# Designed miniproteins, single chains, part 19

Each design is a single chain, and the fold is of that chain. pLDDT is the mean over its residues in the fold that is shown.

## One batch from the design tools (miniprotein)

Design m641
Fold by ESMFold2-Fast:
Structure m641 (fold): chain A 68 residues (1-68)
Amino acid sequence: MPTLADAVRELARELGVSDETIDRAVALMEQGRPGEALRLLAEATGLSLDEVMKRVEEIYVELKKKYK
């Protein structure tokens, strides 16, 4: 099953975030710390937290469609 951590990883890759930062954000998601993971991506990309959250939700929906 695709997870929100998978969506965070995909968004970060699309935005050109460093592998080190991607691994850190995914680890935070897997630890149940999604707010810290999303804030880390917002800071790394210059996007607002709201924009990061909306993009993660969009990717998560697309991943679910792929793994019906």
Scores: mean pLDDT 81

Design m642
Fold by ESMFold2-Fast:
Structure m642 (fold): chain A 90 residues (1-90)
Amino acid sequence: MVEKAAEIGEELEKDPELVERINAAALALRPRFEEALEAAAAGDYERAVELLEEVVREALLAAGVPEEKAEVIAEAYREAVAAALAAQAA
């Protein structure tokens, strides 16, 4: 799944206008991203992972990325964040 998400990400990165829209959508979702960081700081890693996945998915959808592709990227991002937080506990 991560490999497929990387392939989709590379295709999206080839469209500068789409990348700009994704960045703008991410900035608009900054308060929700900050909420996820606050959850992580409080030790609520499950909530932080869920919020970050939702923010990534919503940013991609707001930018016009098809739902199927947005789901794949959001799921891969969730897996990567969960792995990083688990590694921090070790």
Scores: mean pLDDT 76

Design m643
Fold by ESMFold2-Fast:
Structure m643 (fold): chain A 82 residues (1-82)
Amino acid sequence: SMPVTITIERLDEETVRVTVKTGDEVSEEVLSVEEAAERLSLLSLDYKLTIKETGEELSTDPEEIKELIEKNEKIELLAEKK
């Protein structure tokens, strides 16, 4: 499976920038913290999401993902297709 990098960067208390890098392709979107958490939760159904800094697998619970985003200015994830 081709690895994908997802970067979540806090812009303010309510919004994040989500950057998805797949090889040479880069996409960027501004989402609410809640929308970002819900999308990552849905992605976890098809992809294994790993927090790059810790090597820990990301929670599949959108509420726990939301708390993680709120506690960090930047999170980098590695996504591997199941």
Scores: mean pLDDT 83

Design m644
Fold by ESMFold2-Fast:
Structure m644 (fold): chain A 81 residues (1-81)
Amino acid sequence: SRKEKLEELIKRLREAIKAVENGDFEKTKSILEQILEEYPDHPARPLLEEALKLIDEGKSKRQVIEVLNAAIATLEAELKK
């Protein structure tokens, strides 16, 4: 269902945040790229693309986590619909 897919996306984004916290940007990129490939039309796509850009530009863990938390908030808002 749509709800189950959104809950799975939120779980995977939390795993991506944990990877950022551990300094594992390779794992973070892999998770985000896989989400974008498997769920091309999800409502948080622009935020995931922004997070990938921040990683490629060598931005801080804080900035990447902030964008990923915004993505989670977007998906949680969709779960309420």
Scores: mean pLDDT 86

Design m645
Fold by ESMFold2-Fast:
Structure m645 (fold): chain A 96 residues (1-96)
Amino acid sequence: SKLEELSKLRKEYQEKYSPQGRYFSVIATSEERKEEARKKIAEEVAELEKAGHNVEVVEVEELDLEKVKEIAEELAKRPDVTHTIILVIDKSLKAS
């Protein structure tokens, strides 16, 4: 259910901030898959920065929806940040 709530939160922020030219991505992964997730994020960040976008990446150690909201809302106050990527690394998430 927390992953479904995270997906809804991501959609809400995309709908709210996309008209302002601002984008939000939230990725949840396990400790075992964190390096693969970091590599994919780094590749995406490099492409976005080449296109002239300002990207902020924030990592959180637990799937805490309130912490994700706090981070997203704080970064939404920064007009210089065009893209926000929040990586949730939760040790309780199992690699299926």
Scores: mean pLDDT 77

Design m646
Fold by ESMFold2-Fast:
Structure m646 (fold): chain A 104 residues (1-104)
Amino acid sequence: GEARELVLRAIELLKRAGLLIMEALEDKELRLRAIGLILRLIGLEFDIENNLISLEEALRELRGILRDLRALARQVRDPAARARVLALLREAERLLREAERLIR
């Protein structure tokens, strides 16, 4: 359905943001947090594609991941990389809000 496709598109944007954050961060602990969030996104994508999770539960998990990626984005020192990450996060949030509207 349309909501499912929007959620999967948001996950792709969040994965891209996570990879850019990981590449931009020099701090090992922050890089490990970015890797952990990417792995959570991959697992969530698998669960959605295999109907192991509801879209409502997926949206709840993605809201938490989005918040944590935004926290990491603030630690990115390069202004161009940070701007790129924030643009991806804003578009992902827009898609997630539209998906939530379609489900409810």
Scores: mean pLDDT 91

Design m647
Fold by ESMFold2-Fast:
Structure m647 (fold): chain A 80 residues (1-80)
Amino acid sequence: HMEEEKKAIEEFEKYAKETGENLVKVQDLGTPEQVREVTREAAELFQKAIENRKKSPKEALEYAKEMHEFVKKKRDEVLA
């Protein structure tokens, strides 16, 4: 269904944008160890999302959401 694919793409782009904003917060306020760990794990989840995009937009979106939630949690830890 074309409308479902469009929603998945829009949600993917939203998660990617918000993850970028949250990564900037971690980079500005986090320790070097926190920055290294968060950047590495976010990159791995993003790669899985991109690799699955052509096969299953739903699976790609699930990886993007996992990346977003992970980075948001780490941002919140840094802001505390």
Scores: mean pLDDT 80

Design m648
Fold by ESMFold2-Fast:
Structure m648 (fold): chain A 80 residues (1-80)
Amino acid sequence: MIELSEITIPPVSQLNDETFEKLKELLEKVKDNPEILRRILAYLESAVAFLKKHGKTPEDQEKLKKLEELVAYVRELLAS
């Protein structure tokens, strides 16, 4: 099983298409572990809140959109 300490979650400043794909791969690996999913969800929701407050550039708005899509996906996994 994948331990939470083995999970590398990138900081908001390092979010790009490659790191979003890695996050999706991570979610697929941990989709049956609600404890890890809840921790990832908390990180994603914090990142969304940060970008809503401080993100003013087009790049930040694209990151926000992708983060909100990941939040929706994690919520669906937790609802299953």
Scores: mean pLDDT 73

Design m649
Fold by ESMFold2-Fast:
Structure m649 (fold): chain A 66 residues (1-66)
Amino acid sequence: MIFEEQTGASVTSAGRVISVEVSGGSLDALGAAAQEAVAALTGAGETTEARTADGSVARVTVSAAA
């Protein structure tokens, strides 16, 4: 799966801010980690961080827009 390179991306949805930060390593690994993290965080405001063997990092934060 192809994921466009993004660093410090944010999106506002239904009064929530979803921030996705990805860096280093393989783009497909970053995309997979970010999608999985977002799916896990569709509920009630949470932060998760996933690292791959390539040293890639995907951090996803869901918070209320303030």
Scores: mean pLDDT 56

Design m650
Fold by ESMFold2-Fast:
Structure m650 (fold): chain A 92 residues (1-92)
Amino acid sequence: SRLVELLTAASGEEYTEAQLEEAIARLREHMKANPAEVEKIAAEGPAKIAEELKKVEELLKAGEVTEEEVEAARLLAELIKDIVEEVLKERK
């Protein structure tokens, strides 16, 4: 995936899809064990993430960060949102 490519480039070490899947599985397990935290992230997280991504995009326009760093930030934000939504749906 693009996120694995960006993480490998940023760390200088080979990051694999299997390592990303394992990290996602651990995060899901933690979220299922902490439902109050997940509800707070779902309620407050989208607005905070949108605000922070806007700041990062302004830094890109100023030449202070790279396009790859902005892309990685957006992909991580989308991944976290998807995991939170999945965990909340399982609880109905």
Scores: mean pLDDT 72

Design m651
Fold by ESMFold2-Fast:
Structure m651 (fold): chain A 106 residues (1-106)
Amino acid sequence: EERYRPSLAVKNLLEQTGMTADTYTRGEIQVAVGEYITKNNLALTEDPEKLTVVDLSGTPLGEITGVAEATFQQLLDTLLRQWRLAEELLGENASTEPIPPLLLND
């Protein structure tokens, strides 16, 4: 199960949308961030075929990511990148290079 443990700042932000879990899947993070953007009317939409641009200036999410304006995908990538250190440590322990994880991970 691919799960991410958010930083305290991100966890506090997600709690504003009713998300109180300790870990989230990539899909759950995408849904939670999308809900936060919609609830706070941060989405800037130019064209239906273009990526939605998000105005993060002055928001807690902007403070966490250090970004004032970004596409939804750029925002998600930035959040996941901030959690990568914890996931990389878990991946290192779960997926030792010399040993195939599926073969011995039971």
Scores: mean pLDDT 60

Design m652
Fold by ESMFold2-Fast:
Structure m652 (fold): chain A 57 residues (1-57)
Amino acid sequence: DRLSIVLKLFKKEFNLTDEQTKEIVEALRAGADPEEIAEKYGVPLKAVRGLAALLAE
């Protein structure tokens, strides 16, 4: 599953917990602002936008 691989790399690259990664995915699926997520979790906005685009497909 491509999404599982992307999430594993996202977690490793940005030093996130499993819980934080789940929260980010669920928030983005619920229509949360990528900028707000980037600020809250200390992740680059470009990376959050890329994940949001992948989840929207």
Scores: mean pLDDT 81

Design m653
Fold by ESMFold2-Fast:
Structure m653 (fold): chain A 65 residues (1-65)
Amino acid sequence: TAAERAAEGARKAGTLAGAAAVIGQEAKDSGGTAHVGPTTATLETPDGTATVTARDGKVVEVRVE
């Protein structure tokens, strides 16, 4: 799913900025919605949601629901 691709890309990027870029691209490609905050980036799609949590700009957790 788009959420799974976003999660994989975010893990590889390893930074919040990189994860946000991946999530933004998947939102454009899938028609989903991207939300970016100071410590999180989330992709919401009808088929699933990917949530990235960062600490000091580094990805510490990635969830797909």
Scores: mean pLDDT 82

Design m654
Fold by ESMFold2-Fast:
Structure m654 (fold): chain A 92 residues (1-92)
Amino acid sequence: SREDGVELTALAIRIAGVQFSIEHSKDVEEVLKEVERTTRFLIEVARSRGREDMAKRIEELGKEMIKAIKEGDKERALELAHEMGKIAQEIV
């Protein structure tokens, strides 16, 4: 069975967690781990649905988010997290 609404909600919660960590955490390693975990989860979801193009977009976006976080560009990291959320909605 295909539970698109439940899966979309789970994806939204994970993206919201990443956004919260970017805004509020001072532990860069914690934020990086959350981005990496969320990116891996989204890639697996996209691939499980045969959407390799979306998986590639998520992989690229995750790498850009990691770069922005390492550079201390919180504003850019948040913009990228919002874009990842939009892509997640397109997968489900």
Scores: mean pLDDT 79

Design m655
Fold by ESMFold2-Fast:
Structure m655 (fold): chain A 106 residues (1-106)
Amino acid sequence: SKDDLIKKIESIFEEAKKKIKEAIENNDLDGALKTILEMQKKVTEILDQGNVDPLEITKIQMRFIALSTELYIMFRQKTPKSDMIKTFEKELDAIKDSVIDAIRKT
């Protein structure tokens, strides 16, 4: 059901938020980027199972790529960890909302 897919999405994002926060706190750029890539793969599989429009899936994939790019830039600029965490929690919530909305519209 759509509700089962949404619950899986919520679980993936909550686990990933925790892992990304821990990676940022430990100055582990590679770990944070790996977590984003694993999220992208899992989310794409769920959206395909939900028969979400390929264009919407592509837009969501592009948002994960943008998130990875921003993380890399913030690490290179030595952005304060608290600011990085705040930015990433906000952006992950926005991506999660877009994913859930895409599933609900099928």
Scores: mean pLDDT 88

Design m656
Fold by ESMFold2-Fast:
Structure m656 (fold): chain A 75 residues (1-75)
Amino acid sequence: MTAEELVLETEPFAGHRVEVRLRVERRDGHIVAVRGAVITLTSPAGETETREVELDSEGEVGDVLREVRAELAAA
């Protein structure tokens, strides 16, 4: 199997740009597994932070993004 990145963009939160890159495995052109995600947060000042998370499925990306937004709101 070959590891591949799939990029998702979400709506900005409080001026922060959120980009999620999924680490997926494909077989015969189909995604067979999601191994993890890299979340990149860009502040209104242009500062970038990267966070890594482990995922079992694409549906879990929404939960991770919700947690990240809560952390930004608490900062």
Scores: mean pLDDT 64

Design m657
Fold by ESMFold2-Fast:
Formats: C-alpha cells, sequence, structure tokens
Structure m657 (fold): chain A 89 residues (1-89)
C-alpha cells in the first residue's frame, strides 16, 4: 500500500501543528519531493493528531514505516511530538 497512518502524540497544546511543516519533515527524512506526499487529517485530540499519508510509491511508504517510527517532530527549543507510523489496510 502507498498509504500509512501517521500519529503524532505528546503534542504541546500551545503549539500549532502545521501540515506543511510535517510534509517537509517527512520529505527530508525520506529524501523525496514534499509535493509528491499527500496528508489528510483523520482525527485529533488536545495532545494527539492522526493523519492518512499517501506516498508516491509503495517503497516510499515502507521506508516511512521504518524511518519515522519513534522520531520527534517539533520546533527547536520546544517540546517535540512523537511520531508513530503503521501500514494502512
Amino acid sequence: SKKVILTLTNIDPNVEVSVERLKQFIAGVLDIDASSIEIELLSESETSKTFLVTFPSEEAAKRAIELLNGQEFGLPGLKPATITVEEYK
């Protein structure tokens, strides 16, 4: 599948999560073009957001599962959110 479920946990409720910045972060980790990635918000809470992420290839989606799990996402000097990624079926 070209799609994964990406969840951000431990989000600081005072910090705005930018989908554009998340897309750029994922693209940087995977060394792919950010414009080739699609992100859709599926659900959110005060401290968690879950996204459906569509990649340009099945190989990119598999690399995302391997490389993004356990990574931190945030701004320098602020509390980072934790990334988890699983296959979408």
Scores: mean pLDDT 82

Design m658
Fold by ESMFold2-Fast:
Structure m658 (fold): chain A 66 residues (1-66)
Amino acid sequence: DEEKQIVDEFSLKLQQLMGDESLSTAEKIARLTEWVEQKKKTLTPEQQEILDSMLSMTVRTLRERE
């Protein structure tokens, strides 16, 4: 399931960044955004929409906590 694979990869990247105490919230958002942009270059339009939705939701949640 390509959708599940993308969701799992995004979740793992987010967990890795959230576990890095040396990074600020802004740096975590920047690195996550860069990772998504690089991934989108190899994905279908449908898969890109899934990543954009997850990134948007995650960025909003992280900013609301700061």
Scores: mean pLDDT 81

Design m659
Fold by ESMFold2-Fast:
Structure m659 (fold): chain A 84 residues (1-84)
Amino acid sequence: MDEAVQALSQLPPEVREAVRKALTEAANEAMKQGLTSDEVAEIVRRAVQKVADAIRQGPLTPEEAYELAKKAAKEAMDEIRKRR
């Protein structure tokens, strides 16, 4: 089972949909920028991990979870682009 999918399923229902939306938008942007499906999967995995780590410290609102997932996805995308 995909570790990113498992991490996402452990998030509260209220923030899970917001995170999924942010990751879908980030995946579309990454593909538009010419990143591969494997690189998109890495971006999703890293962003989900960042949100899961934040939730361990306290509950997030859907909006906070969306913004955090979006930020984490951009950071992962920048890392991947730098190694090319």
Scores: mean pLDDT 76

Design m660
Fold by ESMFold2-Fast:
Structure m660 (fold): chain A 66 residues (1-66)
Amino acid sequence: LTPAQREAIDYGVRLGEELLAKGADPLDAANEAGKVAYQRSLDAGLPREEAARTAAITAKRVLDLA
């Protein structure tokens, strides 16, 4: 993973952890974290394919925390 992908994943996972701590549904938390990681990846100049991969990794990690 590139540094930009790692940053986006770390940010998204943090958001997912906060949502889970507040009692959010795991799928909702994972979906929101993934969307945020996707947008941050695009904002960092990553192609859509790399942004999508980053979002998928983020969502999976949040689900694994639930």
Scores: mean pLDDT 86

Design m661
Fold by ESMFold2-Fast:
Structure m661 (fold): chain A 90 residues (1-90)
Amino acid sequence: MAEALALMGEAYRRRGEAAYAAGDYESALTHYRLAALYFEEAARLGHPEAPENASRAYENASDAARQLGDDELAEEYRKLAEKYRELAEK
């Protein structure tokens, strides 16, 4: 189950990357946020790589939010990325 959630997170992260590369930052933000939520649930269920993946997904969501000019949302996601990075360290 946790592995299936992590795979869904990875699928959404890849969709986010494709949207970001195409300049569709609204779709990129949506997909990166979905990726982060799947990785959060995988982390809650004990998936060892999921905290680091959640951190990266939130970093990507922060970057997409900045491209949209939403600096407040970007900082919110940056803080979530930091939280999950700390969890991933140990």
Scores: mean pLDDT 87

Design m662
Fold by ESMFold2-Fast:
Structure m662 (fold): chain A 79 residues (1-79)
Amino acid sequence: SAEREALFARYAPRLPPGLFAVARALLGSQDLSLEVLEAVLEFLARQEDLAKAVEALFRALSVGDDLERVREILAEYAE
């Protein structure tokens, strides 16, 4: 959707290009709400440890469209 594309465009300059490409491919292929997409992208933009960012992304994807559970997983990496 146009809203999903606008959200990805907003975060593109805030992430390393390689991480953004992976996140866009994986998150864009899932039936996720805008709220879940934004929570994951905001986490990735704030996470300085690339290994933690990638691990958190894969774990969040395993949950699917559950905003509170996604937030719980992301919080485990936000130390």
Scores: mean pLDDT 83

Design m663
Fold by ESMFold2-Fast:
Structure m663 (fold): chain A 65 residues (1-65)
Amino acid sequence: GRAIAEELSRLTGLSPEEILALIEEARRRGWSVTQLGTRLVLLGGPLSPEDGRRLGALLEEALGY
């Protein structure tokens, strides 16, 4: 959990604490990887295709997919 949040922080520019809060919100609301990813892009800005793929993989791990 924490290591994934730190990696997501480096990728998105959001704090690890903000990312952990968003992951908990996603779990509480039943958000998909796509829904959480869209929220992170809206907050942190658009990513390159390579960074987008990395984000998707990290979010799958974070949500237990």
Scores: mean pLDDT 79

Design m664
Fold by ESMFold2-Fast:
Structure m664 (fold): chain A 63 residues (1-63)
Amino acid sequence: ADQALAFAQALLANPQDEVALKQLGRLLKLDLDVPTLAAFGRAYLAANPQGDAAGFVAYLTGK
């Protein structure tokens, strides 16, 4: 779980980090391509400007 939080934190700092996008998608077993994951990251930050890595992981997993 700590690895997913680390990659989520990297994506909150840079939503275009393709390596972090690929690793986070793999760790969370998301059936999403990199452009779709990047769009979800941007949508999360637009809705939650003070959002944290745990909130982003919850957003991606539908919690």
Scores: mean pLDDT 72

Design m665
Fold by ESMFold2-Fast:
Structure m665 (fold): chain A 98 residues (1-98)
Amino acid sequence: MEEELLKKAEEIVEKLKEEEIKKLAEEFLKKLEEEIRKIVTDEQFERAKEHMIKSGVLSENSSKEEVIDAYIEKIKANNTDRELALAYVYYKLYEEEE
């Protein structure tokens, strides 16, 4: 069950030092950026850009790279290093399917 994977991820993160938690948080953000670049369509980028323009974060002249960077920075600002590290560990455990 997903609850068992989450508990295992929490137990792993709880045993980590603060320095290791920060490293995993960075790795999660990097992997998230790479996945966004691979999966997100041009239409999805334009929709995200329009929303960010309306919220005052970006301008009409902003590039796709700036849209991705703004999205990653928002995730980083709204989550703790521990929460990001937990998400990365959970993702790794989920990918380790037999």
Scores: mean pLDDT 76

Design m666
Fold by ESMFold2-Fast:
Structure m666 (fold): chain A 65 residues (1-65)
Amino acid sequence: GASAVINEAKRLAEEGKFDEAARLLQNAVEALRQHAMLTDGEEAEQYRRDAEEVEKALKELGAPV
C-alpha cells in the first residue's frame, strides 16, 4: 500500500539518501497511475488516491527539479 512505500522513502531520507527516496516514490506513483488506467470505477479511484498520497510524500521530501 501507499503507506509502506512512503515509510521506506522516509527511512531513506533520514539516512541522507534523498535521491533513492525520490526515485522509489516516483516509481510508485507511475505504477499506481498505470494500474488506475487498467481498471475502472471505484478500483481506479483507489489507485488514483494512493498515487496522490505518494505524490504528496514526494513533494514533502523536496525532490529537486
Scores: mean pLDDT 80

Design m667
Fold by ESMFold2-Fast:
Structure m667 (fold): chain A 65 residues (1-65)
Amino acid sequence: SALELGRRAIELAAAATTPAQAAAAFELGLKAIKEANGDREAVLAGIAGALRALGAGLELGAPPS
């Protein structure tokens, strides 16, 4: 279900250790939003997953100081 996709996006975002994994989690979050068909919980889970993935991607993609 779309809610399951959103929850998986959150889990993958939290577990991401590479920019590619963060990007995959972000895409899954967006897919959850697209497939929600009015399911508010699925939309919120997808948004949460996508935002977490974006944050992880920015941190993982930062050049070393």
Scores: mean pLDDT 79

Design m668
Fold by ESMFold2-Fast:
Order: C-alpha cells, then sequence, then structure tokens
Structure m668 (fold): chain A 64 residues (1-64)
C-alpha cells in the first residue's frame, strides 16, 4: 500500500540518521502507533516530538 511505502522510507531515513538505540526506540514507537490505528501523519508527529532534529527530513518524506 501507499502507507507501507511511506513507512519504508521513514524507517530508512531513521536508520541513516539515528543511533542503534534511538532507531530501536523509533521502531517500537512506530509499531505501537500502527497497532493503535494511527495515521502516517500522527506517526510522523510523534517521531518529530521524540526526535526534533529529524523534523525537516520527516516532513519532506510526507510531501512525497
Amino acid sequence: SSDDEIIIKIMKYLHENLSQDQFDQALALIQALRDQGKSIEEIVEALKKRFPELKEGLEKILKE
């Protein structure tokens, strides 16, 4: 799905820009929010709050 393609891009970006421990935390957050039925936009907002240094890159991914 389109959402799965965006999640793959987000995960790649997180892997390239976070430490291993931070990436593991980000994956856990993504999984928890997906299990709750949160939208891609809500997942990105949560990631921006946890990792504000990644805000610009995450916003670019959402824009396609």
Scores: mean pLDDT 85

Design m669
Fold by ESMFold2-Fast:
Structure m669 (fold): chain A 62 residues (1-62)
Amino acid sequence: SEELEEAKNNAGKESQGASVEVIEKRGEEIVELAKKLESEEFAEGVETAVKASVEDAKEALA
């Protein structure tokens, strides 16, 4: 759980200066980790946060 929390925080920080590709890869890793370590319900929350980060990055590039 601590590793998952750290990954979520790092993804958020990286999204502020990272490319969409980096954000997508980080997001996929976090969602998979959430499914393995926690639950599908928890992973849905993580996936929603990842999609928001990707969308924000795409808007910044537009």
Scores: mean pLDDT 68

Design m670
Fold by ESMFold2-Fast:
Structure m670 (fold): chain A 70 residues (1-70)
Amino acid sequence: MKVIEVELDENDTGAETAEKIRKAFKEAGLEPPELKVDPNMTAREALKQAGETLLEFAEKNNVKIIIKIK
């Protein structure tokens, strides 16, 4: 099982959050799913918006996604 680790800062915007997730996926050798997040929200709110998409991707591709804020 592949593990994708994403470190986020509490001051990240939704756009920065989506970009960090995308980068982590590519570094793991996977194409990231399309994330529909509000670019001007907080990292926590962006993760709530992306959560279902990330969970479905993890289950379908047999990968573990670990996200830390701060």
Scores: mean pLDDT 80

Design m671
Fold by ESMFold2-Fast:
Structure m671 (fold): chain A 59 residues (1-59)
Amino acid sequence: MLSDEELERLYKELLTSPVFNALPEEEQKEVVELLKQGLPGIEEIAKRNPALAAFLATL
């Protein structure tokens, strides 16, 4: 989740996730921006959407 290539691959997997697809488009966009930050972004996602952060932690 730290390299740009891993981020892009993760995002593609995220698009097939029912958890991610259940989010509003605005929140999906915010998740993508936070993922670019790596671990700090994941922690911010955990504060805003714990269920999504738990899903990301399993990848």
Scores: mean pLDDT 72

Design m672
Fold by ESMFold2-Fast:
Structure m672 (fold): chain A 84 residues (1-84)
Amino acid sequence: MTPEELERRARDAVAFVRAIKENPELQKAYDEAVEAFNAGDLDRFREAVEKMIEAAKKLPDPELAQAVIETARRFLELAERTGG
């Protein structure tokens, strides 16, 4: 991983946390994703992450929306690699 890629990922993660804190729909979807992941329910986890992506598309800041969507897609990719 390059230093630039690491910095971008860190920035995306900070933007993601900020978006969740400021947006109730996104926070609800995130809470559902965490609950599903802890329960081992991958189908519910995928559904919750898709809800996060839809909520992110409604964000007024396009750069913030893109950072949230990209982070959420990484969660889906990681879950598929780990859960099969």
Scores: mean pLDDT 77

Design m673
Fold by ESMFold2-Fast:
Structure m673 (fold): chain A 65 residues (1-65)
Amino acid sequence: MEDLPPETRVATDEELAALRAAAAEAGGELFLVGGDPEARAEARARARAVMAEGRPALVAVRAPA
């Protein structure tokens, strides 16, 4: 996941709800971030920590209006 583009999943509010449900069902975490590179880097670092624990993680960016 850390090697994927920062905007790995651009999602609407409805899609974010579905992604959150999918992550929870898989026993993992969903990290929602804005367009800021720093926020995306931090979310990816958190996702890596979750994956190091053996759980799935996903990073999502909110779709532009």
Scores: mean pLDDT 67

Design m674
Fold by ESMFold2-Fast:
Structure m674 (fold): chain A 74 residues (1-74)
Amino acid sequence: SVPLSEEEKLQYIQDKLKELFGDSISEEQAKELAQALLPFSEEQIDELFERARKENVKTIEELKELMSEMLEKS
């Protein structure tokens, strides 16, 4: 329950993106998406990746749609 630093949060998100997409995501794409996710809380990030996994999200476009839905409903 110690809050992550901004750099640790970026790395955490990048690791989650690599787990979700594997080789289909580039380092640059992972960094850009992690930066876009920085305004989300750690709880919202975990919820996003859990939803993505349950909904079998395979593309960055599908993940961005989930991100937009979560922001709109917040």
Scores: mean pLDDT 79

Design m675
Fold by ESMFold2-Fast:
Formats: C-alpha cells, sequence, structure tokens
Structure m675 (fold): chain A 72 residues (1-72)
C-alpha cells in the first residue's frame, strides 16, 4: 500500500477514535488534519471514481464516530 497515504489515514482514524472516547478537542483537530492530508494525497493519486469511493468510506467512518459521540 501507499504508506504516504495509509500512515496519516490510520493515525488520523486512531486519534479521532481516542478524541471521541476522551472528549478531547485537540486530538479531534489533529485526527481530522491527518485524515484531510490523506484525502489530498488520494485526490492526487487515485482516478476520480476510486477517489470518490475513498472519500465516501472516510465520511462514513467519521459519521459513525460522531454518532457514537452523541449517543454517549
Amino acid sequence: GFSVLTDPLNKGKELLKQAVENQDEKLRKEGLKLINEAIEIAKRTFPPDIYQKFVEEVNKFIAELEKQAKEA
């Protein structure tokens, strides 16, 4: 895989999960920054159709975490 894309994506996901668990605004901002970095790399790397599916998958992950935060 592309570690340049997968490393910030995986770290961003972990930080967002920790941010939701601990209600940590700083971790949430850091996690979102890393996820946005991965999205920008994906935009330059993938064909439009694959990029669209990638963004949809990332948005589903974020929406699920935000739903869990509201239910807590």
Scores: mean pLDDT 80

Design m676
Fold by ESMFold2-Fast:
Structure m676 (fold): chain A 94 residues (1-94)
Amino acid sequence: MLSMEERIERMVAGLVQLMKLRGIPVSEEDRERLRRFLRENADLIEAYYEALRNGDSETAKATLERLKAAAEEQLAPEVARLLNHLLDTEIAAI
């Protein structure tokens, strides 16, 4: 399994790629803002993966919903939408 830092970098890369495909310019500062958001919410990401390992689907779903809510509050609406789509895709691949 990937480390938390590797997970964060992968999520940032995926979101940046989606933003570029949408014609949204992405600076190095934008990438650092996304990394900071994910690191600040690393506890929710860790809790989600821990719940999945323990077979606790209810807790896993609850932590995912909390992460989505945090994105909606802390990020621009279009970025939050793309991140949540990426999260759903990434998690479904597990």
Scores: mean pLDDT 76

